Designed miniproteins, single chains, continued (5). Designs and how they scored, part 4

Each design is a single chain, and the fold is of that chain. pLDDT is the mean over its residues in the fold that is shown.

## One batch from the design tools (miniprotein)

Design m16106
Fold by ESMFold2-Fast:
Structure m16106 (fold): chain A 78 residues (1-78)
Amino acid sequence: MREEEKAAARAYYEAQAARLEAIGDRAGAAAVRALGEATLAALELPSEEEALAAVEAALERLREALERALAAYRAAQA
């Protein structure tokens, strides 16, 4: 399952980065890709607790980046 989990995480972060690029937030897309790399590194940790904590932290940062990008996009469209 670990390889499948890594593939799923990679696909998820790439999809979110692509969404940010589509709305013009290239810096946000780069940040999301960096968070994806951190998540993949976390999945290699021997402790499930350590891996879960690292993934949770990365997901929180991703959520903040997406909310910021969407708010900026909506402001530009208003």
Scores: mean pLDDT 74

Design m16107
Fold by ESMFold2-Fast:
Formats: sequence, structure tokens, C-alpha cells
Structure m16107 (fold): chain A 80 residues (1-80)
Amino acid sequence: SPQQAELAQVSALARQVQDYIDKIKKAKTIEEVKKLLEEFQNWAQQRLAQLSPGQAAVLQRLYDLAVEEAKKIIEELKKK
């Protein structure tokens, strides 16, 4: 069904976002975090253009949460 296909796509997007979050959490330097954020932003912009409005809204929310997590990691790295 269209609804099952949409759920599968949203699950795939969440997994891809989580992969970026996991990479950012493993980063040891501010430079690595910034590079990963740039790659993540480029991926997200390209992906948003291909999604339905509902899927795009989910990706945007997941992206915003991941960016806030990355900002916290950068602030912790600045203290070292």
C-alpha cells in the first residue's frame, strides 16, 4: 500500500540520519564534526528535493535535532 511504502521510506531516512549522528558522535576533532555536518547538509538538501511533503517534514525535523546534537559535541570538544 502507499502508506506502507511511505513508512518504509521514513524508516530508511531515520536510519540514514542516525548513521550521520553516529559518525558525528565518534568524531575526535571540531574539524571532523564540521566536515561531517557539511556532508550531512549536502545529503539532506539533495534528499529533501526528492521527497513528498510529509517525508520532507520528517527529514527536516530529524536533521534539526541532529544539528543541535552536533553543536553540543562541538562545544564539548572546545573545552578540551
Scores: mean pLDDT 83

Design m16108
Fold by ESMFold2-Fast:
Structure m16108 (fold): chain A 79 residues (1-79)
Amino acid sequence: KKIFKLTAPTGKEVIVELPTPTEEFLEKLYELLGVELDKSSPIYDVLLKFLDKNNDGLVSEEELKEVAEGLNLKVEEIE
C-alpha cells in the first residue's frame, strides 16, 4: 500500500492510503477543503464519477493525483 499526504492551500492536511474506497476518499476530500459533505448533492455524484474512472469503487494513485492537481492540492508520498 502507498500512503499519501494531501495539503490544501489553506494548510489543512489529510492522510490517504491507496487504493481506497471512492466514498471514503470523498469524505476526506470534503474535510480537507472545509466543505460540508452532502451526499444528496449532484456535485457529489459528479466527483464520484471523476474519481472512479475505471468503475472499480476504488481511487488509484493516478486518479488521486489528477484530482489533486485540479483542486490545487499538494501531494506527497509517505514511506
Scores: mean pLDDT 75

Design m16109
Fold by ESMFold2-Fast:
Structure m16109 (fold): chain A 82 residues (1-82)
Amino acid sequence: SFEDTVLRMTKALRDLMGVSLEEARKFTNAPDASDDEANLLLAKKMVEQSVLSRDELIELLSRMLNISRSTAERWLDYIESL
């Protein structure tokens, strides 16, 4: 499903940034979050704090995760909807 793709990409992004699950929980103030929830909350906070435009962020995510821009855009929409 696309949700499974979102969870996989969100975990990969956290791994690429060198952020642990414990650090993600602390940063998002969600100590009881599941692993998947911690990954999603970290991604949402990163997107909200981004100084890049939407198009620049889509391009960066596409390159970093080696995915299509279309997939990066759909992921970004999902994260912003949380």
Scores: mean pLDDT 86

Design m16110
Fold by ESMFold2-Fast:
Structure m16110 (fold): chain A 69 residues (1-69)
Amino acid sequence: AAAEAQLAAEEAKALEIAKKLSKADQDKVLETMVQSRLQFHIAHTPEKRAQYEAEAQEQLAKLREEFAK
């Protein structure tokens, strides 16, 4: 869907911006990106809220590990 394509494009842009920022600002961008994706999925499939929240925590941890290199 167009909304999913837009979300993916914004996520890709946010990741590229994060690579150029200070460590503290990188963490803020990663948190914002993960939260935006989480809210998008909850809005479309609210019955899977708990699953999406668990996945979001895993994704955030993995992104933080990648950016900690």
Scores: mean pLDDT 77

Design m16111
Fold by ESMFold2-Fast:
Structure m16111 (fold): chain A 62 residues (1-62)
Amino acid sequence: SIMDELDALLAQIMAVGSREVRREAILLEAEVTLNSLISEEQEKKATEKAVERYRDMLAATK
């Protein structure tokens, strides 16, 4: 599921990302959590945004 992908990407970022990238990733995870308290629709949108951003972060990480 998209949530499993989010968790896998976050774990990879935490393992290889710089401190700044890791901080940004945690903020995106927090936004997903906050939106889950509003509605399933908002959680899905936040999760899709976070997954896309995480993919970009991993592609840019050295």
Scores: mean pLDDT 84

Design m16112
Fold by ESMFold2-Fast:
Formats: sequence, structure tokens, C-alpha cells
Structure m16112 (fold): chain A 57 residues (1-57)
Amino acid sequence: MKKALKEAEEAAQEVIEGGDVKKAARRGLEITVKDPSVTPYVSELLAKGIAERAKKE
């Protein structure tokens, strides 16, 4: 859980700063598949990052 949350936060931060949105989304899916208990947190972090990036474009 702790490690999965950290990876999700890093991926979301990367997206917000102009990183690869698709890569971050894929990473989030891998995290939730490995640890479903973090799904709501991973979904929230990545969705927020992706939405923020899309809004900027």
C-alpha cells in the first residue's frame, strides 16, 4: 500500500508537470491491479493529474 501510493503520487505529479499522460495512466492501472485496496486513491491522484494536464492543453 505505502509503496503503491507513493508511485501513484509520483506518476500524478509527473503528469501535472507535463509528463506522459498515457504512461502515468498505465502505471496507475498496474498499481491498482497489484493492490486493489489503493484503487480509490490511485484513481483520484491520476485523474486529477490527467485533468490538470488536459486543461492546460
Scores: mean pLDDT 70

Design m16113
Fold by ESMFold2-Fast:
Structure m16113 (fold): chain A 119 residues (1-119)
Amino acid sequence: MEMAAEGMKEAAKAAEEGAKNGEKGKKKKTPEDSYNAGYGAGAGSGAKGSAELYGSAAPEEAKEAKEKGEEGAKKGMEGMKAGADSGREGAISATGGAVRGIGVGVEAGIKGRQGEREA
């Protein structure tokens, strides 16, 4: 069954991956790295939002997801900015990544909401 704790753990994992991708995007300003940085920014923002909206059934996991989400959003946005500053292709790739990342974060939040409803 979908549990709030599982949803929050998935959101935290996505945010942590986002923080790593954001750092990589700052160092290597390729379109792929810019996409990955954008993905991280979106996933981190989604994780934070999901934890705030749907974390009441799993407070400890929600706290971790919120903290990792804030970190991932900040580092991912820094990587996105570095990519955008490198040129038009970097800006386009970063935007595409951010849209995808937000979708993944929202999906993790939906699982959290289902766990809350069942709890």
Scores: mean pLDDT 70

Design m16114
Fold by ESMFold2-Fast:
Structure m16114 (fold): chain A 113 residues (1-113)
Amino acid sequence: SLEENIKNGIKTAVDLILGIYKDSTAILKKQGKTKMIDDIKDIARSMDSASIAQYIMDKMRNKEITLEEAILMEAADYIIRGMGAESVEKAREKAEENLDERVEEVKKLLEER
């Protein structure tokens, strides 16, 4: 039940974010999260995407950001690295490929008392 809820939540967020990719910088701006975009831009110029993902995940594990914010930060990294409209379906596949790892990480956080 809990694992199902986490998985469904992540899938829904991923679908929403991938739909938002086309205009995601505008949406992050709308949410007042411009500093998140700026922070990722600064880090991204000197780090690969996997290192950025680990950095974001560590922030979430330390309870500095929410799961929703972590997903938005990863979406921002993809945008900053120049993902075009032609790559949307490929982005969906990659997001789903990492889904089980994301579920396990969130499960660990929730098992913490």
Scores: mean pLDDT 57

Design m16115
Fold by ESMFold2-Fast:
Structure m16115 (fold): chain A 68 residues (1-68)
Amino acid sequence: MSEVEKLEREILALYLEILESGDEAAAERARQVLKETAAQLKKAKTDEEKSEILRETKERLQEILDEV
């Protein structure tokens, strides 16, 4: 499994935990983070760039999850 694939799976797991918490405000913040990430990934050309974007996204989602 590539680094990008690992990070995508970890991000998906965090997002699902946020949704499962039932905190609608946290879910909305997570959706906004993911929309921003999707826009950045559209411009990324290398796996290194994608991994950097995904790592930042993972950290942001973890912060949201830690507050629910």
Scores: mean pLDDT 86

Design m16116
Fold by ESMFold2-Fast:
Structure m16116 (fold): chain A 95 residues (1-95)
Amino acid sequence: KERLERMIEEFEREFERLVEELRARIARLTDPARKALATDLLAHLESSMKSLLESVKEMGKSSDEEKLKKAEEILRNARETLRQTVEAVLAQMEA
C-alpha cells in the first residue's frame, strides 16, 4: 500500500505541474478560436486523468495484492499517456 500511495502522490504532483505548463502556454495564444480549442482539450485531459486517478485510489483500498499490482500498472501507463498527450497538445498549440 505504501508504494501505491507514493506513486499516486508522485502522479498527482506531475499532473498538476503539466496542467500548469499547459495553462501558461494557452494564455500566450492570441487566436480566440485556437485558445478555446486548447482550453477544451485541457479540460478533457483533466477530467480523464481525475477519473483514472479516482479508480486507482478505489483499487488501492483493497487488501488484494493482485488489485494493488494492477493499480500500480494503471498508474505507470497513465503517467506515460499523460506525458505523450501533453507533448502532442503543446506541439499543436505551438505549430
Scores: mean pLDDT 78

Design m16117
Fold by ESMFold2-Fast:
Structure m16117 (fold): chain A 96 residues (1-96)
Amino acid sequence: MKKYLLLAFVSDAETGELVGIATALIEGDKVEKKINIFKASKRIRVDIAVYEDGKFTAVKELDVTVEFETDGSLESTRKAIEEAVDIAAKKAIEGG
């Protein structure tokens, strides 16, 4: 069973300003997410880097970049970040 650490940097897609950061630990099919949001954004870009846990070795083929539109609220921004992390987690579980 492979174990991965996901690191997500979230920026406003129009301005490039930092919106939030997220981390996820993947162990088998289990995904544990932590999301810190600094501000709401109507359109976010999420850049997710994947590392093999314990070694901190980058697995660049599992990296994900996605953009989402939100309603501009903190809650919708958080849900968009969660969806981005879930996309990356699924890719890591299936392709890792």
Scores: mean pLDDT 81

Design m16118
Fold by ESMFold2-Fast:
Formats: structure tokens, C-alpha cells, sequence
Structure m16118 (fold): chain A 118 residues (1-118)
């Protein structure tokens, strides 16, 4: 199942963050986002999409907060922006999901600007 593969990558990312393996966490989150993009194109389950979106956002933000590596922080912020943009492109019929997407994009822009202005 596509959902099961997304959830597995989310769990692996969470464990990698707990273990300080931030590079592996980033790779698992990249995979989860690519799979979620396919899920958004093919699924009508908005509730499941919101649950998966929120979990990926939380882990991307946790990754940014947990690492001292500016390249990992920058890549995580770019993934947060990509996630929000994917939801804007494929999740247009749900107002809550659109607001989540806008919030994620704005948060990502703020993180990227902070890193550039350091």
C-alpha cells in the first residue's frame, strides 16, 4: 500500500532523528514526500492526506530544530516548501488542506531567509 510505505518512511525518519542520524532522516522524509505527492494525485481521502501531511511537517520542523548542520536545515526547509506546493497543486478542493499548505510554504520561506541572513 502507498499509505503503508509513506508511514514506514515517516517512522524511519522519526527514529533517525532520535538517533542523531539527520542525513538519513532527510532521505526518508524526501521519500515520504514523493510518495505523498503520488497519493494526493490518486486518492480522494482528504482526512488521511491531512494526517500524513501534518506528521511530515512536524518531522521536518523537528529536523531543522535538532541539527546544527545548515545544509541539512536548508534542505529540510526546501522539502517543507515542496510539500506545501504539492498540496496546493493537488489538494485544491479542501480549505483546511490549502491553509496547511500555505502555512508550510510561509514557514519554509522564513527558515530559508533566516539561514541566508545569518
Amino acid sequence: SLVEEIEENIKKAEEAIKNGDFKSALEYLKKAIELLKEYLKTSKDVKKAKELFDRIVDLLLKLIESTKDKEIQKEAAKLLKELGEAVLKYGLDDKELLLRAIGAILRAIGELLDLELE
Scores: mean pLDDT 87

Design m16119
Fold by ESMFold2-Fast:
Structure m16119 (fold): chain A 85 residues (1-85)
Amino acid sequence: DSLSYFNQGVKYQNNNDYQTAITYYTRSLSLDPNSPLSSQAYFLLGSSYYRLNDYDTALDYYQQSLSLNPTPRIQGVLDGTQNRL
C-alpha cells in the first residue's frame, strides 16, 4: 500500500540510498497522491533530489509539499533551496 512504499523510501533515505528512496516515494504518491502522507512524501522527494545535487527538481517537490501543508519548516527549506539556484 501507499504507507508501505513510503516507509521503504524512509528506510533507504536513512541508508543514504537516495535513488532507491525516490523510487519508493514516487510509488507511494502514485497509489495515493492525496493521502495525509503526500506532503511528507513530496518533502522527502525534494530532500532526496537535494542530496543528489538536483536543486531544480528538489525545489519543485518542496513547492508541491508546501502547497499541501504550508508550514514554516517546509517554507524555510524551499527558501534555502532557491538561494542555491
Scores: mean pLDDT 85

Design m16120
Fold by ESMFold2-Fast:
Structure m16120 (fold): chain A 110 residues (1-110)
Amino acid sequence: GREEAIRAGREAARGGAEAGIGAVESAPKEQIPRAIGLGLRGIGGGIGAELAARSGGSVEEVKRGAEQARDGGVEAAKLAVDSGGPGAERAKRGAERARRGGEEAIRAAE
C-alpha cells in the first residue's frame, strides 16, 4: 500500500547514499565528483519514489524514481569495486538496498 511504498522509497534513497559513500571512500581523487554524482542520483531516485507515493502519483512515477535509485547505486558500486578501495563492500550493500527498496516501492504502489 501507500505507506509501504513511501517506506520503500526512503530505503532506496538510503541505499543510494550508502553506495555513494562507498564510492567516495574507494574512488581516486579525480573520480570523487563522479562518485558524489552517482550517490546523489541514487538518493534523488529514492526520494522521487517516496514523493510520488505520498502525492498519490502513478506507478510509473514510482518506477522512474526506483529505476534512478537502482542505476545510481549500481554505478556507484561499480566505481567502488573497479577502484579497489575500502568502500567496495559498503557500496555493494548500498546498491542492493537501493534495488530492493525500489522493487518494494513499485510492488506496494501497484
Scores: mean pLDDT 90

Design m16121
Fold by ESMFold2-Fast:
Structure m16121 (fold): chain A 75 residues (1-75)
Amino acid sequence: LAEAARLLREASDAFEKGDVETAKNLMDEAARLLEQAGLHAVAEAVRKISELAETDPQLAANTARVLAKRLEELA
């Protein structure tokens, strides 16, 4: 959980900088770690946020940050 939260925070920072490719790669890595932890619904949410970044990277960044905070609270 802590590692997935870290990746989501880094992805949020990358989206804010306009580095969508790096952010999407970090999101994919976070989703994979969440799937390995059995958190399939959360992994699916991460993938949907990554798709959202193609239309609204600022909203994707904010949503990833909120999810990271929630995962940190669970770790």
Scores: mean pLDDT 81

Design m16122
Fold by ESMFold2-Fast:
Structure m16122 (fold): chain A 74 residues (1-74)
Amino acid sequence: SLEERLAEALAAGVRDAALAAGADEETAERIVEDLKPLIDEAARAIAAGDYERGQRLLEEAIEEARRRALEHVA
């Protein structure tokens, strides 16, 4: 579905943000998994045409992924 494809694309973006912040692949995957409810909500909002809400939720997910990546890089 469109929602599923959007969720995958948004998850990839969140994963890339975690990696860019210094997370390894395993840590980035865990961060994406933990943020999946937020990513899925963003995808659902975008699929429903609520682009403003979807963008806000995606921004929150990216910011949280970066924060967690910095905290868990060891």
Scores: mean pLDDT 86

Design m16123
Fold by ESMFold2-Fast:
Structure m16123 (fold): chain A 68 residues (1-68)
Amino acid sequence: SNMDKAKELLEEAKKQLEEYSKLPKEEAIRKMQFLLTRTGAELSKILDKEKVDEYIRELAELAKELLE
C-alpha cells in the first residue's frame, strides 16, 4: 500500500539522517537538507500534502536533535 511504502521511505530516511550525523557538522547539514528535499519529493507522489508535511516535519525534528 502507499502507506506501507511511505513508512519504509520514512524509516530509511531516519537511518540515513543518523548516519549523516556522524559526519563533520557542515557536511552533515548539507546532506541532511538534500535528503529531506528528495524524501519530500518521493512522498508527494504517494501521499496527500498534509501527510507529506507531517513526515517531513518529523524528519526535520530528528535532524535537529541529531545535530545538537
Scores: mean pLDDT 87

Design m16124
Fold by ESMFold2-Fast:
Structure m16124 (fold): chain A 104 residues (1-104)
Amino acid sequence: MSPLEKAKTEISKEVQELLARLNAARTDEEVVELFREHLERLTEILEKIKDKKDAEELKELIEGILDHLIWWLRTRRGASEELVERLEELKEEHMERMEEIIEK
């Protein structure tokens, strides 16, 4: 298995764990902390990828997954506009950090 394929598998596992924990979360504060915790783990997975093209592909995959999760929270769980804005801020912060890692 290539490093990229291994990383995609690790991301899939991380996303499944996040989805299960988000479904069990009872407060907006829990949702924000779970999102932050899992974004940090996703960033660590990306940081292990040495090939720039592979890291860029992985970043795009992560961004798409995060967009879908925020959409799901908004449309399926009725997340408040304030919660959605906070999650979008966390997403942008981590996407910027991932870009910095790739450009090094």
Scores: mean pLDDT 85

Design m16125
Fold by ESMFold2-Fast:
Structure m16125 (fold): chain A 69 residues (1-69)
Amino acid sequence: DDREIAELIQELLRKLGEPVPSVDEIIEQARRYNRLEAKAAAYLVAGEEEKAEEVLKEIEEIRKKLAEE
């Protein structure tokens, strides 16, 4: 359950003393991340290594934007 996972993420962030986003925000980012990970895996299985690298760069950009907050 996406909500259960989001609540676990909130608890971990709370323990780390980090800002705690809303459950809906965590679910949205997790879904986006999961879709990109699945897309990268599909390209790797298909032998489309260059396309997989492009998707991995998008994932890294999301990580950077989250770190800048």
Scores: mean pLDDT 72

Design m16126
Fold by ESMFold2-Fast:
Structure m16126 (fold): chain A 80 residues (1-80)
Amino acid sequence: DILEKKKKILEKIYNKEPAEEITKEMLSFIEKIHKKSLSEEEYEKAVKQVEEELKLFEETNKLSLEELYKELDELAELLS
């Protein structure tokens, strides 16, 4: 589940784990998806997305974990 994986990554960010560890988790997840279904172009796009999300998370580290979870819940509603 992509949402559950993203939730774990956000928890690591909130707990102030090293950015390198967070990046490794995100890249590992994308690599597993790539091996099953993504084209090379989609994989490169996903890697850049991870880099952009890491920057966004650094900018949004002022937000509470509860606010981040609400954003994820809104995405889950869209998928339902």
Scores: mean pLDDT 60

Design m16127
Fold by ESMFold2-Fast:
Structure m16127 (fold): chain A 67 residues (1-67)
Amino acid sequence: MSRDERIVEAVKEGIAAGKSQAEIAKELGLSPSTLSRRFKELTGRSIREYQAMTPSDMMLELAEKVE
């Protein structure tokens, strides 16, 4: 709930703001590899895959994964 929700929200906001994976990880107090692995486990896709999506597609996918 709290931790996983914060990770997904931080990645959504970071991608929308044009931040790198390393910058998002630093904001969360995580290593980039930990963030990448955790996010893929939570959403089923890598951060890179979401960065390639439109903001609308990203929001739709992440809304499905974070009830």
Scores: mean pLDDT 73

Design m16128
Fold by ESMFold2-Fast:
Structure m16128 (fold): chain A 79 residues (1-79)
Amino acid sequence: DAAIEAAAREIERLLVEAGVPREEARRTAQEVRDALLAGDFAGAGRILRETLERHGVPEEVAERIQRILLRVMLALEDA
């Protein structure tokens, strides 16, 4: 799904910009992507939150990244 791939890439980019190590940002984005492809929306949200909390991503930035995930999850539920 092009929308899931685009969202995962954007999440990876924003995590790196927020100071998350590139390898961990890539792993988190891939795990979120795989969870979304499997329909595991709760898992996708948990994976993202754990990375944001572990690396102390500022709340304002974390909310923006989580909004990307929420939008793609809502689009998948409406399909």
Scores: mean pLDDT 83

Design m16129
Fold by ESMFold2-Fast:
Formats: C-alpha cells, sequence, structure tokens
Structure m16129 (fold): chain A 73 residues (1-73)
C-alpha cells in the first residue's frame, strides 16, 4: 500500500515541477500496479490543468500496462 501511495505522490510532484520525462521514467521503474496508479493519477491531474495532450499520453501508457497485465494473467 505505502509503495503505491509513494509512487503516486512522487509522479504528481514531478508533473507539478514540469518534469514530464522524469515522471514517466520514475513510473516505469515501479511495480506494475503502482506504475498504473501513478500514470492514471498524473493523467487526471494534467486533464484538470487543461493539458489534454500530456494527459492523453500518460493515460495511454497506463492502458498499455493494463493490456500487458491482462495478457499475462
Amino acid sequence: MKAREEAVKKVLELVDAGDYDGALEYANSQPLLAAMAALTSAAQKLREQGDLEKAREFFEKAVELAKEMVKKY
């Protein structure tokens, strides 16, 4: 539980700082479920800020991870 919450918090901090590449890289280094949660939270925040293009990018990355999970399990 804590690892997932920490991953979400860190990715949101990177997005707030404008470090989108760092946010994506950090999320990809996390366990699958934590990465999906972090990417989805970042996409929601970017959408609320009006950055629909970046929100879409983060959401599509989360969907790619979800597809891999379904294929394997």
Scores: mean pLDDT 79

Design m16130
Fold by ESMFold2-Fast:
Structure m16130 (fold): chain A 77 residues (1-77)
Amino acid sequence: SAELEALIAAYRARAAAFNARLAATTDPAARAALLEEARRESARFLRRGAELLLAAGIGDEERLRAALAELDAILAA
């Protein structure tokens, strides 16, 4: 799907930018903040991917719904 392709492309671009920022960052607190940002961004990516797959009828509905619930819990923390 065009939405899934766009999501993957956007995530890959953000991952490249994140790696450059992490490589330039030596302060431990700033690095911890960047890693937390990356963890949250990855959870948002996976959540949107699961939503798109569920909407398209692709994959296991029960597993996708369980993944969405788990990712929502992670993002609420």
Scores: mean pLDDT 83

Design m16131
Fold by ESMFold2-Fast:
Structure m16131 (fold): chain A 82 residues (1-82)
Amino acid sequence: SLVEKLLAAKTEEEVRELVKEIIKKAEELIKEGKFEEAVELLNKALEALRKLYAEGVISRELLFELETELGVQLLKIAVEKV
């Protein structure tokens, strides 16, 4: 899975690329009305990013940038549910 690949990432470049792929997958799930699956994917990605930061794989600045990008996708889902 993309989240498993993200957890195994060793560089900031790999993390950025995998987060882009996760966002694309989440956007596809949202288009298909699979909101619960999209939320689960995005939350697992957020947990993975926090772990990568704790392990020193990514900077605090990159963590905040990517958490913001994933948070925007979560907000889009929240608006669709209303």
Scores: mean pLDDT 86

Design m16132
Fold by ESMFold2-Fast:
Structure m16132 (fold): chain A 79 residues (1-79)
Amino acid sequence: KDEEIQALAEKYMRELAEVLKGQKLTDEQKLAVVRFANALLEGNAEEVIESAKRLADLTGNPEVEELGKKAAEEIKKIN
């Protein structure tokens, strides 16, 4: 379970890095990225959705919210 959660977190953080590629993040946006990463590592599907929505709002990028929904779906299948 922990190994699967770690692999999933690595996968979605890598995808997030691609989505945000070339963007210089503000401190507020960096904190939102940390919140999303922590939610993934904790395997908390609800917090993954909420943190991804917040990060999408802060960055103006709806792909971040979609990424969070996909990650939450996979977390629910592991838990």
Scores: mean pLDDT 84

Design m16133
Fold by ESMFold2-Fast:
Structure m16133 (fold): chain A 88 residues (1-88)
Amino acid sequence: SADDIMRQLKALNARVDELYQQFLQAVRNGDTAAVREITAQLQAIADRVDALIKQAQAQGILSKDMMDLYLRIDSTTGIVQMHVSVLE
């Protein structure tokens, strides 16, 4: 349902915010193992969000609020990927 997808997107967004704070701390500490683990977790979340958005679109229930959460998550995961590329 739309409510189930929205609930999942909100939970994933909260987890992305938490992981992003952990990412910044790992970068400050030079913890390359933590940076790689957090980056992998953020990529898994991005893949899940993409699947949820495609499901909502296919069912004709895609809302502006869902897209706003998708774009917010996509922006944060993109920032992390750019930081990892620069650190190499």
Scores: mean pLDDT 87

Design m16134
Fold by ESMFold2-Fast:
Structure m16134 (fold): chain A 80 residues (1-80)
Amino acid sequence: LLDDAIRQLQAAAAGQSPEVQAQVRRLIDQARRAYQAGDWLGAARHLGQAEDLLGVTVPSVQRLTEELRDEFVAEELARP
């Protein structure tokens, strides 16, 4: 779920410089806004950018990005 992915990203950012922590927070905020707007690809992209910035792969983020891509595909398939 989004909250679990955010929590793990914040934990990964703990101990990083304040500048890196601020960048991760901005990417998380962008992902939340995209998710709330139904922009599944945008949400996945912002979460991936946070992983890249931290140099880590977060399992909950990977699972969530897969789910967000599946939602995008499902919406396209449901459209006439």
Scores: mean pLDDT 76

Design m16135
Fold by ESMFold2-Fast:
Formats: C-alpha cells, sequence, structure tokens
Structure m16135 (fold): chain A 73 residues (1-73)
C-alpha cells in the first residue's frame, strides 16, 4: 500500500540519519521532518490522482485517512 511504502521509506531515512555521526540531533530532526513532508505530499497527490480517475472510492478514502494520521503523528 502507499502507506506501507511511505512507512518503510521514513524508517530507512531515520536509520540513515541516526547512523550519521556528523549530524546534530537538531539537524537530524529538521532533515527527517523535511523528508516526511515531501514524501507525504507526493503520496497524497498520488492517492488524489487515483480517485480522480474513477478508481475504488472506499480504498482511496482509507488510504487518505491513513496518510492524514501519519502526518499528525
Amino acid sequence: SIVDELRARLAAKRAELEADPSLTPDEKRQMLASFKTDELTEALSRAVQLIRRGEDVEAYRKEIAELVELYKG
């Protein structure tokens, strides 16, 4: 799913940043936040495109709700 792919990419990015000893905790937080925002924006745009093409409305509604929860958390 779009949500599972996003979670995997966020986890990988977090691990990458945590493994870098040259970055401060604040730099790691800012870089992860920027990455999260960009990835969520792209995932949301993709989900919107799918529904606008007349795809499964219930599946789209569920994906959007899960993306919104990831953004809030």
Scores: mean pLDDT 76

Design m16136
Fold by ESMFold2-Fast:
Structure m16136 (fold): chain A 74 residues (1-74)
Amino acid sequence: MVPKEEAKKIMEEELKKLGLEKLLEPALEFIEKGDFRRATALVLAEVAERYGAEDLDEVTRASLEEARRIAAEV
């Protein structure tokens, strides 16, 4: 499992690159609580909506469908 410190750094850098700073606070909060699945779900759902799911590979697409289900529960 990825250490929380490393996961937070990766999340912060990736969200800044994608222009998704609005998700930084909730995503980092989920990582702090050890809820990496919900943190990832928030990011994937927003990326797909903003940039389009057609640009994602098959693995990312499958993860996105699961992420949408998780995001709906949050």
Scores: mean pLDDT 67

Design m16137
Fold by ESMFold2-Fast:
Structure m16137 (fold): chain A 85 residues (1-85)
Amino acid sequence: SKIEELLKKFEELLEVARKELDESTVEALERSLDIIKEMFKKDPERGLHIARDFAENVAALAEQLGKERLKEKAEEVIKLIEEAE
């Protein structure tokens, strides 16, 4: 399903984040992703909205920190969310 593809892409995003960001920031992102996963079970439309905001925030953080690979991965997630809508 599109949601399964999106969740796989978020796991890829976290793999890049673990290499490029500090541990406390990664832990915050992991908690946010857990909230997104739970929301997809309860309200998929709300889940997509929260997922978009999350991915856009990660892209902005990556831009601020000069983390090009993380930014590209966040933009890939945003594109996949747009295709799911």
Scores: mean pLDDT 85

Design m16138
Fold by ESMFold2-Fast:
Structure m16138 (fold): chain A 96 residues (1-96)
Amino acid sequence: SPISHLDDTIKEVERLRDKALEALDNGDAKTAKQHATSLVSLGLPFMSVSTVVSRIREIHTLIDNGDYEKAREKIEEEAELILTLLNLERDSVLKA
């Protein structure tokens, strides 16, 4: 169902956020960038490709510069935005 798909995607956003943050805590820049890319890409249904690419590049730049605290904040902000959009879609489907 559309609800089941949205619930699975919500869980995937949370999983990728947690894995990206764990990688940052471990100093694993490569793994953090991979999970952050996957996380922000889940925003593709709600954003232009250019917006998604720009947001991914911003996070990658912060990680590459060693600005792990700012990278963490940005990853959390992106996850919160995507979760908000998914929950709005989920609520819309439930009311239909």
Scores: mean pLDDT 89

Design m16139
Fold by ESMFold2-Fast:
Structure m16139 (fold): chain A 89 residues (1-89)
Amino acid sequence: STKELLEKALELLERAIEAARAGDFEKAVEYARKAADLVLDASGLPLEKQKEILEELQRAIEAAEAGDAEEAIRYLERAIELIREALEE
């Protein structure tokens, strides 16, 4: 279900934040990409919300690949907020 996919994406993004805080950017990228795949599979999401979440995740991945923990965490937190909003609807 869409709810189960989004809840799993939230767990992965929380792990991505922990990895980024620890300086493990390879793991942060891995978790963020897995979360993005789950968001893409969440067919019950409005397309505009799906795109917004994926854009934040892409920015998080780019920041993590650049070694910018602060920026990576900011974009991951934005993605988490958007997913939580989608789950409240």
Scores: mean pLDDT 89

Design m16140
Fold by ESMFold2-Fast:
Structure m16140 (fold): chain A 55 residues (1-55)
Amino acid sequence: MIITKDGKKIEIPEGKEVVISNSDKESLFDKYYLRPFYEAEGKIYLNKKDIKEIK
């Protein structure tokens, strides 16, 4: 489980790959209110700066 800095909890489904980026340019507005992550190509993408805790 991944916990974001805005308090969202993200359950990682079994067999799902997670990609963490270090980009400082990604907006947090959608993550705080609508989307703490996005999905593409069968993977879950997160920005490292949005992560508070992993498990």
Scores: mean pLDDT 63

